# Designed miniproteins, single chains: the designs that were tried, part 14

Each design is a single chain, and the fold is of that chain. pLDDT is the mean over its residues in the fold that is shown.

## One batch from the design tools (miniprotein)

Design m458
Fold by ESMFold2-Fast:
Structure m458 (fold): chain A 98 residues (1-98)
Amino acid sequence: SREISDLISELKKTIDELVEAARKGDLLKVIGLSIRIIGILIDLERLLKTNPLTDEQKAELQELIKYIEAKLKEVTDPLVKKTLENVLSFLKKMLSEN
């Protein structure tokens, strides 16, 4: 339970850092943060196989989805765009399967 909420929080923080790095043109940081996001998603998928989402965690994910959708509208970097689209697809699928 707490591990999932901690990963959701870390995912949001890493996305904020990714968007900022893209705005600054820091390509190496964009790549590193994109890889970190993939790692967080893998950890989330693993935990969700044995730990169903609570209603509170579902609400957190719904808020994160809306936040990422808003960020995606302002992003022009192709790698960041693709990373955020992949995150959205993953989170929406997790929410629909619970």
Scores: mean pLDDT 84

Design m459
Fold by ESMFold2-Fast:
Structure m459 (fold): chain A 84 residues (1-84)
Amino acid sequence: MTAEIGRELLEQLEKDREAIEKLDPEEQAAVRKVRRFAEALVAGDVDTAARLYAELLSDQGKTAEQVRDQIRALEEKKRKAKAE
């Protein structure tokens, strides 16, 4: 099951190869982490996969939460500015 997910991720990365090559170096580094995670899943290396997954979740979760917090902060400021 985990190996199937890893294979699907590797297949998706190959399909998105042209888009990945157009990304900034920092984004390409993130894609390399995803590839290592997928390879670890295919190999059944649960410890390596778990470590890489934690790193990816930290990076992605932090970005998503930052965007939500920025939107909330802008909505709050807009509401206060309109009230006064």
Scores: mean pLDDT 69

Design m460
Fold by ESMFold2-Fast:
Structure m460 (fold): chain A 59 residues (1-59)
Amino acid sequence: PAPALAAQEREALARALAHHDGSVAATAAALGMSPRTLQRRFRAHFGESPAAFAARLRA
């Protein structure tokens, strides 16, 4: 269902970003999307940019 797919996307975004040390370009490539699409989806799911999210994960 759509809610489960949205939850899966959110999880995949966070996991992929952590796997690529916060690299937006590498994460976007790994997920098969443009960096702009990744940034927009990340803000929609987490309320912040991928770079800001990655910085908090590394702290």
Scores: mean pLDDT 75

Design m461
Fold by ESMFold2-Fast:
Structure m461 (fold): chain A 82 residues (1-82)
Amino acid sequence: ELDAVVARLRAILEADPSKLPLLLGLAAAAYAGDTAAVEELARALGLSDEEIARLVALTRKDGRALGDALLAVAREALRARA
C-alpha cells in the first residue's frame, strides 16, 4: 500500500512539479497525524477518493513512516529539478 501511494505521488510530481509544496504539506500533516489536513492536501494533489482513504489509513497506522516516504519523494523531485 505505502509503495503504491509513493509511486502515484512520484508520478504526480513528474507530471506537475508545481505541486511540490502540496506534497511537503502532506508530509508535514502525516508526521502530525492530522488526517483532515491529509485529506485536503491529497485532494488538492488530484488523488481519488479511494487513494485519499488509503492515505488517511496509512497516516493513522504510521504517520511517521508515511511522512518519511513522502519527504524522500520530495527530495528526489528537488534534485531532479536542480
Scores: mean pLDDT 82

Design m462
Fold by ESMFold2-Fast:
Structure m462 (fold): chain A 100 residues (1-100)
Amino acid sequence: SANDKIKEVFKETVEKIIEILKSQGPSMDGAVKFIEAMGKDLLEAFESMSVEEQVKSAKAFLDAVKEMAEADPRLSEESKKEIEEVIEEAKKKLEEILKE
């Protein structure tokens, strides 16, 4: 279903972001826990959302993560770019699901 595809894209994207953050060392543990907790809360909220609302909310979450990563001096420029690329690919996949 579209719901299952949205959840999978979102989960995989969050997991990729967490892996990038963890690669920067234990200074990122707080950011990792925050993103894991907020991502889990959003996944639970998807149960009460339409497909369109799920895509909109997922994109808003990912945009907020991108802004936090861009502002974080603990992240390398390479890691910031990788996070941006992962998020932009996910947003494209979410739009494709919405058009099905």
Scores: mean pLDDT 87

Design m463
Fold by ESMFold2-Fast:
Structure m463 (fold): chain A 85 residues (1-85)
Amino acid sequence: MKELEEEAKEVEEKYEKEKTQELLEKAALIYYEYVKKRYEELKKKGLTEKQEKMYEMLEIVYKGALEGKVEEGIEEAKKLAEEAA
C-alpha cells in the first residue's frame, strides 16, 4: 500500500506540471487500484449502499482512463452521485 500511495503522489505531481493525458490516465489507474484494494477489504466487513455506489463511480472513471476518456468518466460519475442524492 505505501508503494502504491507514493506512486499516486508522484503521478499527481507530474500531472500538475505537465497536464498530459497520459499522466491523467496513469493517475486514474493508480487511484482505481488503490481504491479497489480497499474495497475488497471493506467488502469482507460488509459494504454500505453508499460505499458500493462510490466504487461503481470509480469503475466508470477507470474505464474512461483505459479508453482515453477520463474527463467523460468523471462527468458520468458526477451524474450518478447527483442521482444517488
Scores: mean pLDDT 65

Design m464
Fold by ESMFold2-Fast:
Structure m464 (fold): chain A 106 residues (1-106)
Amino acid sequence: SEEVEMLRKAIEAGERFLYDVRLYVEKGKVTLEQVEKDAEEFRKILDELAKKYPSLKPLIDEMKRVADEALRLVKEKGPKEEIYAALQRLADLVMRLKIEVLLLES
């Protein structure tokens, strides 16, 4: 299914962003430029997904909003607790996409 493949790409891009933000904040093992590139790739995939599957738009808009908040907090060197709270919210939204995949493959 094209929808399943696009959902899987969105999940992968979201998880990559989550992982790289953690590595940046905790270890400095990735660059801010890499985190920004991950966020841009995730946004592009989300925009394509929302365009083809408008029913997902409310979820996608929330994911974009939370990802943008996480990126802003990272760029502003905000408190780690607030960064991780934003990452947890995004992880919960990514889990909702995983549920969509399960429902389509059932």
Scores: mean pLDDT 89

Design m465
Fold by ESMFold2-Fast:
Structure m465 (fold): chain A 110 residues (1-110)
Amino acid sequence: MDETLDKINKLLTEALKKTNEGSDLIIDTAKKKNDTKTIAQVSKLNTEITGSVIRAIGYIIDRDIDGAKKSLAEMKAKVQELKKIAESLGNKDAVAKLDEAIKLLDEAIA
């Protein structure tokens, strides 16, 4: 059975973990700055990322590699938006976690 789908699933799981770690660091930084607008924006992006993850897992179950890669590309775009927020806040730790997530997603899409 296809080792490619197993690799995609593993990379997705690791990318999601790194994305969540980066997102939590952004929220903590925004709280210290009393930046409620940034917290709301991050919450919206997290919801959109969750939707992309659910779609990707559905495609993996269905053995649809092209569908999975498309959903991972959508997830990557939202993670890149989180990274821009982390950069604007000067949170280097969050940027590093999100860079790791983007690399894992690039490997999954390749």
Scores: mean pLDDT 89

Design m466
Fold by ESMFold2-Fast:
Structure m466 (fold): chain A 82 residues (1-82)
Amino acid sequence: SEAAELEALAERAVETPLVVVEQLPSTPSLTPEELLEKLEEMIAEARRRMPDLDPEERAIVERLLAALEEARARLEEMLARE
C-alpha cells in the first residue's frame, strides 16, 4: 500500500532523517541507492496527488514532502562521502 508506505517513511524522516540513513546497512532488502530511488518515487507521487487534495491535506503533504526531501538530501550526502 503506497499510502501506508509513504506515511511510514515520511514519519521516520520527520523524526530522524539521519537515523533512517544510518540504519540502511542493517536493511539487507534495500541498498542506499535503492532507498534513494524509492524516496524520489514517493516524492514524485506525493507531488502528483497534491493538486487533488484539500488545502489542509495539502499543507500536511507539503510538510511530509519537506521531510522526504531532507531524507533524500542526507542519503545523497552519505553516498557522496563513501
Scores: mean pLDDT 65

Design m467
Fold by ESMFold2-Fast:
Structure m467 (fold): chain A 92 residues (1-92)
Amino acid sequence: SHMLEEIDRLIQEASDLERQALAAFRAGRYEEALALLDEGIAVLDRTIELLDEAIAKEKDPKERTLLLFRKLAVEGEKFLFERMRRRAEALL
């Protein structure tokens, strides 16, 4: 499924942005960390949108449940990004 491949790609992109944001944050580059976190939040929002579309189209209850667990994990990751963003902004 092209949609599932896109979801996996976006999750990997968010993970890469998190690593870059953490490195910038640890180096005291808070403006850079903030920009990377904002980009990561946008990627995670797009991931949630695609997961909602995938869930709505999924007819197998088992596969739908797995997609719902993936959505919960992505929403949790977004919450952590938003917390780090607020912390970075406070240090500017």
Scores: mean pLDDT 91

Design m468
Fold by ESMFold2-Fast:
Structure m468 (fold): chain A 90 residues (1-90)
Amino acid sequence: VEELLEKIKSKDLNIRLEAVEEASKLKDEEKRFEVLKEAVKSEDKEVRAKAAYLLGVSKDKEEQEYAREVAENSEDEEARKAAKAGLEES
């Protein structure tokens, strides 16, 4: 978790996107949710959108609830759209 959280804060966009993808594959739902929540707060809009989408497609109810919160209340239009798209896939 610590390693993925550090990668999310990397200056390299590709490293950040890879960390989001790795987090989405974690079997530990609590750790996955922690990393994806941090990614939604990223400075990079592409990282935020990818994390929001992955929270939406998740089968975990807490991740889906957070994705709904992002879809309703995020100031980032792309993150809102990504969260909605993910929730529609679920």
Scores: mean pLDDT 80

Design m469
Fold by ESMFold2-Fast:
Structure m469 (fold): chain A 67 residues (1-67)
Amino acid sequence: RDADIAEFEAFFQEETKHSPLDEETLQKIYEKYLQKLLGGADINLIKRDVSVELGVEDIKHAVNKVT
């Protein structure tokens, strides 16, 4: 459990280093997948889904208005 959380955190930090997404958007993605991981989801599936979500979220961020 703790090892999986640490791996997820390290993976998320590495993937987001090159992301143009705002901290708020990144936090929402982080919380979403952290909850799934704590619920027993496989870390490898989480890593894949996060990578996909960062690409999809980039499109959503381009469409959404930021205040």
Scores: mean pLDDT 69

Design m470
Fold by ESMFold2-Fast:
Structure m470 (fold): chain A 74 residues (1-74)
Amino acid sequence: MGEIEKIEKEYEEKLKNTKDPAEIAELKSLHSIKLDMIRRKEPKERIEKVLKIVKESHEIAYELLKRHNREVPI
């Protein structure tokens, strides 16, 4: 229970700062990964670190996708 609460809190904060729909989709994916990591008994600090790395990686990937295929809106 407490683990999920922390994930939700961070996720909600990210949603408030995130205006890009693509980033929102990414956050949902990361949320699922976090839950899986908790099932696997991973430490919370590690989960947070992974979230940060993936977020940065996805941001770049999304930009590249938009530039390569402008016809795709999102």
Scores: mean pLDDT 68

Design m471
Fold by ESMFold2-Fast:
Structure m471 (fold): chain A 89 residues (1-89)
Amino acid sequence: MSKKELEKKIAELAKKYNLLLKESPRKVEEEEIIEIPEYNLKVDGEGLLQAILSGEIVLEPELEKEIRKHLLELSIRAGVKRLERAVLA
């Protein structure tokens, strides 16, 4: 799947399941935010990953695999940024 096609699918899921940053029911750390400039969207990346892992969002197996891989990589990067901030604080 192309990166642009994957980002489009993430944007559609975020709109459908109220996972846009402004609509997220939890406090979203800045490093957890996925920006999709093509659609002017900010997405709760960790919230989306958790919704997929919990089965709240059911996707086609191939699409789920690609999205989970992408979101997991972003979640790991967010964790690294949180550790960096904790050391600097």
Scores: mean pLDDT 69

Design m472
Fold by ESMFold2-Fast:
Structure m472 (fold): chain A 87 residues (1-87)
Amino acid sequence: SLGNEDRKKGMEVVAGVMKLADQGDKEVDEALKKGVEEAEQVADRTVEEMEKYAREKGGYLGLGYANRLVDGTRYYLKSKIDEAKKK
């Protein structure tokens, strides 16, 4: 049901969200060296930036894949930080 232009825009949004996730993952790793609280703040900002990017670039097109990437990143970063808390 999506035209070629909508698919291209969707792929660009997904690529942008993936880039933010990769950057945020690296920043969380660096923040964990300083402490758990710093890592939680970085993880929260990463997820917020991903959600904002998907909304601003995707509009109301229902980019389920981008939303799943956001949810997956939230879960992944939380799990990484929770493991660090078990020290």
Scores: mean pLDDT 78

Design m473
Fold by ESMFold2-Fast:
Structure m473 (fold): chain A 94 residues (1-94)
Amino acid sequence: QPQVVVSGPSSVKAGETAALACAVSGGAVLSVRWYKDGKEVPSSYTVVHRGSGDRAVSALLIESATSEDSGLYYCQVTTSAGVVRSQPLEVTVT
């Protein structure tokens, strides 16, 4: 099974930018989708993808963080080996 890991800060100050990273290995990455509290993040969020072959990274940028950006974040990755979801990362805006 491909490995999918989300990393990033657990605490962000209001008004600051936070970057969450979804790192994938062990399967060719076809697509990456980001979720917050079980809902796909809005297209207004900045998402960048880098990688090819069996390794990729996707970064979600939370710019000018507000209390609404607090929640459980995870990535769902479609790979050649199947669909894999990361463990959730709790982000709190203080």
Scores: mean pLDDT 77

Design m474
Fold by ESMFold2-Fast:
Structure m474 (fold): chain A 86 residues (1-86)
Amino acid sequence: EYAPFKELPKEELLERLEKLKEKAKELIASDDEIKKIEGEAVLKIVELREEALEKGLDEEEKKEIEKKIYEIREEAAKKIEEIKKK
């Protein structure tokens, strides 16, 4: 759904990231441990994407960022599964 690094104006990409950041902060502020994990993952992803846009990364560097994002999502999913098993 949300595909940063497509041919969108930098300002539009930053606006989308800002909205995700606000949603992440709301999740982190929740008393729900699962929501906190989800929010922390989204916040880390947004920070990586913002940093990538600021640095003007090439295609290979962008692929490395996408790989890190995948790892963040996978780690969050594993933590959520561990909580559900408790």
Scores: mean pLDDT 76

Design m475
Fold by ESMFold2-Fast:
Structure m475 (fold): chain A 63 residues (1-63)
Amino acid sequence: GSEKEKLVEKAVELAREQGLHELAAKVEENKDKLTLEDALKILRHLLLKKFEEAAKIIDETAK
């Protein structure tokens, strides 16, 4: 939905701004597999500088 699309866009943008280009690409590539809840969790972890936790969520989604 549009809410999920906005959250994914913000997460990708924030990850790129933080130099996490590989994480940003993986989020973008797997955006259709992400739930709204997982997109929110990724964005929250990125805002809190919890990069390992953000990566774990997208890695589980990409399986």
Scores: mean pLDDT 82

Design m476
Fold by ESMFold2-Fast:
Structure m476 (fold): chain A 73 residues (1-73)
Amino acid sequence: SMKELYEKIVEELFEEVLKKNPNASQEEIEHARKKLPELAKQVEEAFKEYDKHAALAAESEHNRFFKEQIEKV
Protein backbone atom coordinates (compact mmCIF):
# COMPACT_ATOMS: atom_id res chain seq x y z
CA SER A 1 0.00 0.00 0.00
CA MET A 2 1.03 3.65 -0.36
CA LYS A 3 0.97 4.06 3.44
CA GLU A 4 3.51 1.24 3.87
CA LEU A 5 5.65 2.70 1.07
CA TYR A 6 5.85 6.17 2.67
CA GLU A 7 6.38 4.68 6.16
CA LYS A 8 9.30 2.66 4.72
CA ILE A 9 10.79 5.73 3.01
CA VAL A 10 10.59 7.79 6.22
CA GLU A 11 12.05 4.89 8.27
CA GLU A 12 15.00 4.48 5.86
CA LEU A 13 15.70 8.23 5.87
CA PHE A 14 15.64 8.17 9.69
CA GLU A 15 18.17 5.31 9.78
CA GLU A 16 20.50 7.32 7.51
CA VAL A 17 20.14 10.41 9.75
CA LEU A 18 21.03 8.27 12.79
CA LYS A 19 24.21 7.03 11.05
CA LYS A 20 25.25 10.65 10.36
CA ASN A 21 24.54 11.71 13.98
CA PRO A 22 26.39 9.21 16.25
CA ASN A 23 26.37 11.76 19.13
CA ALA A 24 22.55 11.97 19.19
CA SER A 25 21.19 11.39 22.70
CA GLN A 26 18.56 8.75 23.48
CA GLU A 27 16.09 11.59 24.17
CA GLU A 28 16.72 13.15 20.73
CA ILE A 29 16.33 9.75 19.03
CA GLU A 30 13.07 9.00 20.88
CA HIS A 31 11.71 12.49 20.11
CA ALA A 32 12.50 12.04 16.40
CA ARG A 33 10.96 8.54 16.35
CA LYS A 34 7.71 9.87 17.83
CA LYS A 35 7.45 12.22 14.83
CA LEU A 36 8.02 9.54 12.16
CA PRO A 37 4.38 8.27 12.00
CA GLU A 38 3.16 11.89 11.75
CA LEU A 39 5.69 12.67 8.99
CA ALA A 40 4.71 9.51 7.08
CA LYS A 41 1.05 10.52 7.36
CA GLN A 42 1.83 14.04 6.09
CA VAL A 43 3.72 12.58 3.10
CA GLU A 44 0.78 10.22 2.44
CA GLU A 45 -1.72 13.12 2.57
CA ALA A 46 0.46 15.17 0.19
CA PHE A 47 0.24 12.34 -2.36
CA LYS A 48 -3.31 11.20 -1.52
CA GLU A 49 -4.67 12.21 -4.94
CA TYR A 50 -1.78 10.54 -6.75
CA ASP A 51 -2.14 7.09 -8.28
CA LYS A 52 0.18 4.06 -8.14
CA HIS A 53 2.60 5.81 -10.53
CA ALA A 54 3.13 8.66 -8.04
CA ALA A 55 4.07 6.15 -5.32
CA LEU A 56 6.57 4.51 -7.69
CA ALA A 57 7.98 7.94 -8.60
CA ALA A 58 8.48 8.78 -4.90
CA GLU A 59 10.35 5.47 -4.41
CA SER A 60 12.56 6.20 -7.45
CA GLU A 61 13.33 9.70 -6.12
CA HIS A 62 14.21 8.19 -2.71
CA ASN A 63 16.60 5.69 -4.37
CA ARG A 64 18.23 8.49 -6.41
CA PHE A 65 18.73 10.59 -3.27
CA PHE A 66 20.35 7.64 -1.45
CA LYS A 67 22.66 6.86 -4.38
CA GLU A 68 23.80 10.50 -4.53
CA GLN A 69 24.46 10.57 -0.76
CA ILE A 70 26.47 7.32 -0.91
CA GLU A 71 28.51 8.50 -3.94
CA LYS A 72 29.40 11.77 -2.15
CA VAL A 73 31.06 9.79 0.66
Scores: mean pLDDT 67

Design m477
Fold by ESMFold2-Fast:
Structure m477 (fold): chain A 77 residues (1-77)
Amino acid sequence: QEVADLLKGYSPDVVFGAGVLVDVKQGLLTEDQGLETFASGLSGHRMSRVSVEEARKFLEENREKIEELAKKLLELD
């Protein structure tokens, strides 16, 4: 419930990006695998084809929010 309340403050795309970043930081994914996973997930979530370049631009534009949420998720373990 506490995690769900935290996630309500962020857009679904930012939440997904933060989750992928957590997996990369924990060594479950490489940085390249993380970016590919994020692009694929955004494509499904938006019901449109999202390229790796478009995913990278989204990460740049939302970097602060994604890093902030990823840090909070890592602190919750």
Scores: mean pLDDT 74

Design m478
Fold by ESMFold2-Fast:
Structure m478 (fold): chain A 82 residues (1-82)
Amino acid sequence: MAELERLLREAEELAKKYLSEEEYETELRLQKLVQEFFELYEKGAPKSEIEKVLEEMRKIAEERGDESRLKGVEKLREWAEK
């Protein structure tokens, strides 16, 4: 938990420093998807619903060429598997 939270905070700070306002808005959307992921996971939602959120995050990150966010999505998937 704490390690994942640290990595997410680190990614957010980097986004604020290096992204334009427009790119930052897209980053905020990805942050909202991260929150939805944790809410679904804590709620015990079906794996299919969790996977849809992760896939949406991956598509957005891939379209942006955001390797850091793509790595983040993979870490969230690994975390969900315990």
Scores: mean pLDDT 72

Design m479
Fold by ESMFold2-Fast:
Order: C-alpha cells, then sequence, then structure tokens
Structure m479 (fold): chain A 73 residues (1-73)
C-alpha cells in the first residue's frame, strides 16, 4: 500500500472510533487533517487515482456523519 492508502485507512478507523465514543470534536479534527493531507497530495497523485481517493474521502466523511446522526438521535 502507498502511504496515502495507509493514512486513509488509519484515519477512517480513528474517525469512526472517535464518533462512537462521542468525541465529535476529535473526529472533526481528524477529518480536517485528512482533507488537508488529501488536498496537499492531490497534485502528486496519478490522475487515475484522483477519483479513487476522492470517493474514499467522501465515504469516510459519510460514514462518520451517518454514525453521528444515529448517536445524536
Amino acid sequence: MSSEEILFGESEKKILEAVKEKKFEEAEKIKEELKKIYEEALPQIPEEKHEYYKKKLEEIIKKAEELKKKILE
């Protein structure tokens, strides 16, 4: 795996765990950090992988928001 793939996987786990523990501020900070890393890396990522990482980031954000809604409900 590339360093980006490892980072996205680890960040996903951390974000989801933080949300499950109701540490919403921590989860948000991890999401913001991941977004910044993605934006910074984007010009150096092969074009064919741009959509892959974009979808992966969007999926992580979606999962976190859906889980947060269930917990706050």
Scores: mean pLDDT 76

Design m480
Fold by ESMFold2-Fast:
Structure m480 (fold): chain A 96 residues (1-96)
Amino acid sequence: MALQVAAIKKDVSKVKELLSKAENLNDVFAVAGALAILKDKDLIKKLLNSKSAYWRFVGAQAALYIKDPELIALAKKKTSEKQFKSAQKAVERSLA
């Protein structure tokens, strides 16, 4: 997947470009995975503090992928219980 390849190469600009074009569920999962590879904690915190439920969901998945306890705690506070459980299931499926 092109987004994950860009993240592995640490191409932050390309990841940000692809973030702005994310329009479907597969793009959301790809973006969350790319952010986890980059380990950009500040960007993940920014997404979790977004007023958009969509970006909070992306941020929650990224926090779960990198297994950062602080970011996971923030995700639990900033998302609904259903949204957080959906993020957990999405990450578990991606890692299986």
Scores: mean pLDDT 70

Design m481
Fold by ESMFold2-Fast:
Structure m481 (fold): chain A 55 residues (1-55)
Amino acid sequence: TVDRMRDESRRLVDDNFRAALDQGLSPTDARRVALRSPDVDDATREATRLTRRRR
């Protein structure tokens, strides 16, 4: 059970990280968003908000 939760958390963070990168964030900012976002939709929304300031 603990192993499943750990693997799911890692996959979620990786998916969030890719979503943030796809929105144009740097790897550093994308990692920060990925770690703080509960899911890909939130990561995408946050990344879009941050990218809007920098594009």
Scores: mean pLDDT 74

Design m482
Fold by ESMFold2-Fast:
Structure m482 (fold): chain A 76 residues (1-76)
Amino acid sequence: SEAKERKLSEEEKKEIEKFIDELEKEYGIKRSIIEKAIEELLKYSGESTTIDEIKEVLLLTLKNMEELGKKLEDTI
């Protein structure tokens, strides 16, 4: 059955926590923002979605938000 929300295993949770730590340290993004983005991604992710795919989508989303923010600053 297709789940409406993906659940993480204990190992996957540890991997996500490490990824959050890396994003906070490398990009200066607040942990709460990263956690909220991951929770939203999990709500729309299928059971077949891998942790690597979640990480890639999150990175693309954060990059697109940064680029969009820059464009909005240049426009107004």
Scores: mean pLDDT 69

Design m483
Fold by ESMFold2-Fast:
Structure m483 (fold): chain A 79 residues (1-79)
Amino acid sequence: MVEEELRELEKELTEVVKKAWETDKEKAEEALKVLGEGQEEALRVYEELAKVHSEEEALRAATEVALRGAKRAIEVAKK
C-alpha cells in the first residue's frame, strides 16, 4: 500500500535527518536537497505520464519515484 509506505518512509526520514541535524548540519542539508530533487522528479513524471496514461497509473509511478528519492535522502543523512 503506497500511502502506508510513504508514511513509514517519512517517519524514518524525519528521525534520520533530525539525528544528522544534531551532529552534522551540512549532511542534513544535503539530505534535504536530495529529497527536494526527488520530489521535483516525481512531479515531472506525474505530469508526463498523466498525458498518456490514467491518473491512477501516473500517480503510482510518481509515488515510486518519490519513495526512491526519500530512500536516497535517508542514505545521505546516515553517511
Scores: mean pLDDT 75

Design m484
Fold by ESMFold2-Fast:
Structure m484 (fold): chain A 65 residues (1-65)
Amino acid sequence: MIEEELDLAVAQIAAASTGAFKDVELEGGKITLYTDSSKEKQEEAKKFAEIFEKETGLEVEIKVV
């Protein structure tokens, strides 16, 4: 379930925690998130990716290991 408060701040915090990217105002920018093979972790990564792309305009790829 997603929090409706501070969507942009949440995306920025998630970015700082799970990935390294330089700027939110980039064209064609993409980051890759590594996550566990568990369904739960994949769903969490997917939520981060969705918020990320929605707020920053960057494309996020999730890689499972």
Scores: mean pLDDT 57

Design m485
Fold by ESMFold2-Fast:
Structure m485 (fold): chain A 106 residues (1-106)
Amino acid sequence: SEEAKKLLEEMIKTLKEFRDAILNGDVEKARELVEKLEELGQKAIEIMDPETAEKVRRIIDAVREALDLYEEAVKNPDKYDLLTVRLNAILTVDYAIKQLEELLKE
C-alpha cells in the first residue's frame, strides 16, 4: 500500500539520521530518533499483513537493543569497548535499512 511505503521510507530516513547521531556521539538525539522509529513502526504494523508486521517489529527491536547498549557503553566507557559497541550499532542500523528497503520492493 502507498501509506505503508511512505511509513517505511520515513523509517529509513529516521535510521539514517540515527546512524549520523551515533557517529557524532549525540546520545540524546539517538534516543529521540529511536523513539520516532518506534512510533512510525507501530503505525506501519497496524496497516501491514501479520507476516510483514512481524518483520518490522523485529527490525525495531534490534535497533532499540543497539541503542540501549550504546547508551550503557557511553555511560560506562571503562566497562565497555565503546568503539566496538558503536560499530555494532552502525552495522545493526545498516542491516535494518537494507531489510526495510527490501520490503519497499515488495
Scores: mean pLDDT 90

Design m486
Fold by ESMFold2-Fast:
Structure m486 (fold): chain A 98 residues (1-98)
Amino acid sequence: MLYRPSGELRKALEMLGIKKDVLTEEEFDEAVRKLFAALDKDGSGKITREELRAFLEKLGITDDAVIDGLFRALDKDGSGEVTLEELREWARAHTRKV
């Protein structure tokens, strides 16, 4: 199965050097894991708001409303932390199946 990332996911992957338009299922899973690892700097297995902010600030995004909006979109259960599965689910929602 092939996946075409869109929206904020595509921008995030391009910022990580992943410029390929269409990914296989394996390439998509690897890209999501790579994005998670880039956000989860301490290796806790969860992304905090502070880790997301630090990542976005390196990309020139410093607006708290934008950061909070993205964190809320990723944190589906409202736990205050983003898991790999929540990131994967968000990524699937921002990907067109080909």
Scores: mean pLDDT 75

Design m487
Fold by ESMFold2-Fast:
Structure m487 (fold): chain A 65 residues (1-65)
Amino acid sequence: SAPFKPKLSDEEARAQVEGIIAFARDLRAPEEVLAALEAAAKEPDPRTGLDRAAQIASAWLAEHA
């Protein structure tokens, strides 16, 4: 956690993407969603990858809520 202000390091951003992928796998998300999340994890910029992963996960959850 960040006690002063909300910010993510590159390492924290990558860890959050990995957490999103693990959670999606645990929920047995479709291969399409998992492939998109894996692509987000491979983005050169970890923060861009996290943004993409969050969008993908949010869209999937909203569609299947």
Scores: mean pLDDT 77

Design m488
Fold by ESMFold2-Fast:
Structure m488 (fold): chain A 87 residues (1-87)
Amino acid sequence: PPAPLPPESPRVRALRDRILAGDVDGVRALLAEDPSLAGALIPTPYHLLISPLLEAGLVPDRAARAEIEAILREHGARADLVEPVAP
């Protein structure tokens, strides 16, 4: 499988910012440009790395959340929580 992008990369930050802003079109555009972002690991306030699909669950706008989750699932995102340190 392809290696995930570093959590602090500008593209991962852009994806996180667009997801948290409920920017459906921005998320779609980023994933169209780089589909590997669907498999990227995003840092959380809890110091855990999570999939973009789990980050999308934090979007307070219900309609935007549903659209973003659908886009991420279309690009193969999984709803798995991952630790920052793997054995």
Scores: mean pLDDT 69

Design m489
Fold by ESMFold2-Fast:
Structure m489 (fold): chain A 62 residues (1-62)
Amino acid sequence: GKVEEAGRALAEGIAKTNGEKPGEEGIKSAIDFIKENGFEAAAKLAEEFGEKEAAEKIRKAK
């Protein structure tokens, strides 16, 4: 679904910043963040990590 797709994009962006691969735990945490804070907040978080492509994917999933 839309939240799951956006959560994966956010988790991938954050993992890339740390030099890691996105895990299921990271994806779940990202999905929970979007459920609590919304898609725009998640997109802005991705932008703060320098991951503009992830932010665009999050906004598109909305």
Scores: mean pLDDT 79

Design m490
Fold by ESMFold2-Fast:
Structure m490 (fold): chain A 70 residues (1-70)
Amino acid sequence: MVVEATEEAARELGLSKANGGAFSLAAKRLGVEDPAKVGNAAVMMLRAQGKDVASGEEGGRLVEDAIRQV
């Protein structure tokens, strides 16, 4: 599952479950059903952006842009 994949990536990096939820929500909005694509976007974003991207509209846009780029 997309949620499980992003939560697993966050867990491996010791990050909050909220980040996994944000990636899952963005994937649903964009119609992305590929868990590997969403997981890769999560890992890339969390490493590059310092791990706290889950809050607010701006955080949501950053997550959606990461998923679009992978």
Scores: mean pLDDT 58

Design m491
Fold by ESMFold2-Fast:
Structure m491 (fold): chain A 67 residues (1-67)
Amino acid sequence: MGEAAKLAQFVAETIGEVEKLTKEDIEKGKEYAKKKAEEYPEVRDAILQAAERIVKEYLEEKKKEEE
């Protein structure tokens, strides 16, 4: 499997973990995404953008539930 496929798999796994952590604690999700982005700068923008979107969607969902 090529490097691109491995990086895509890594990004997908990182996004899944960010979603899990954000559900428990938004700050943990953000910190995890930043840490992984720093470890793998070649996919930094993809990870950070996905993490920001996940956090925003989670906050909007909670805001609607709380009114």
Scores: mean pLDDT 77

Design m492
Fold by ESMFold2-Fast:
Structure m492 (fold): chain A 65 residues (1-65)
Amino acid sequence: SMDEKAKEEGREIAREHAQYALDTSLEEGLNRAAKAAAELKKRDQVGGEEYTRAIDEFLRAVSAA
């Protein structure tokens, strides 16, 4: 469905942004993530919600390692 495609897109973007935060500055990465989440929700609420969930998941997983 279109919603499933939107969720997958949001999750993929979150994975890329989480990796960027880990490779650079966590503070800068988190600021970019917050702006991206707001922009994605304007464009596609379903994708934006999945992005927000997935980026927290990815960043927490690395912090726990």
Scores: mean pLDDT 68

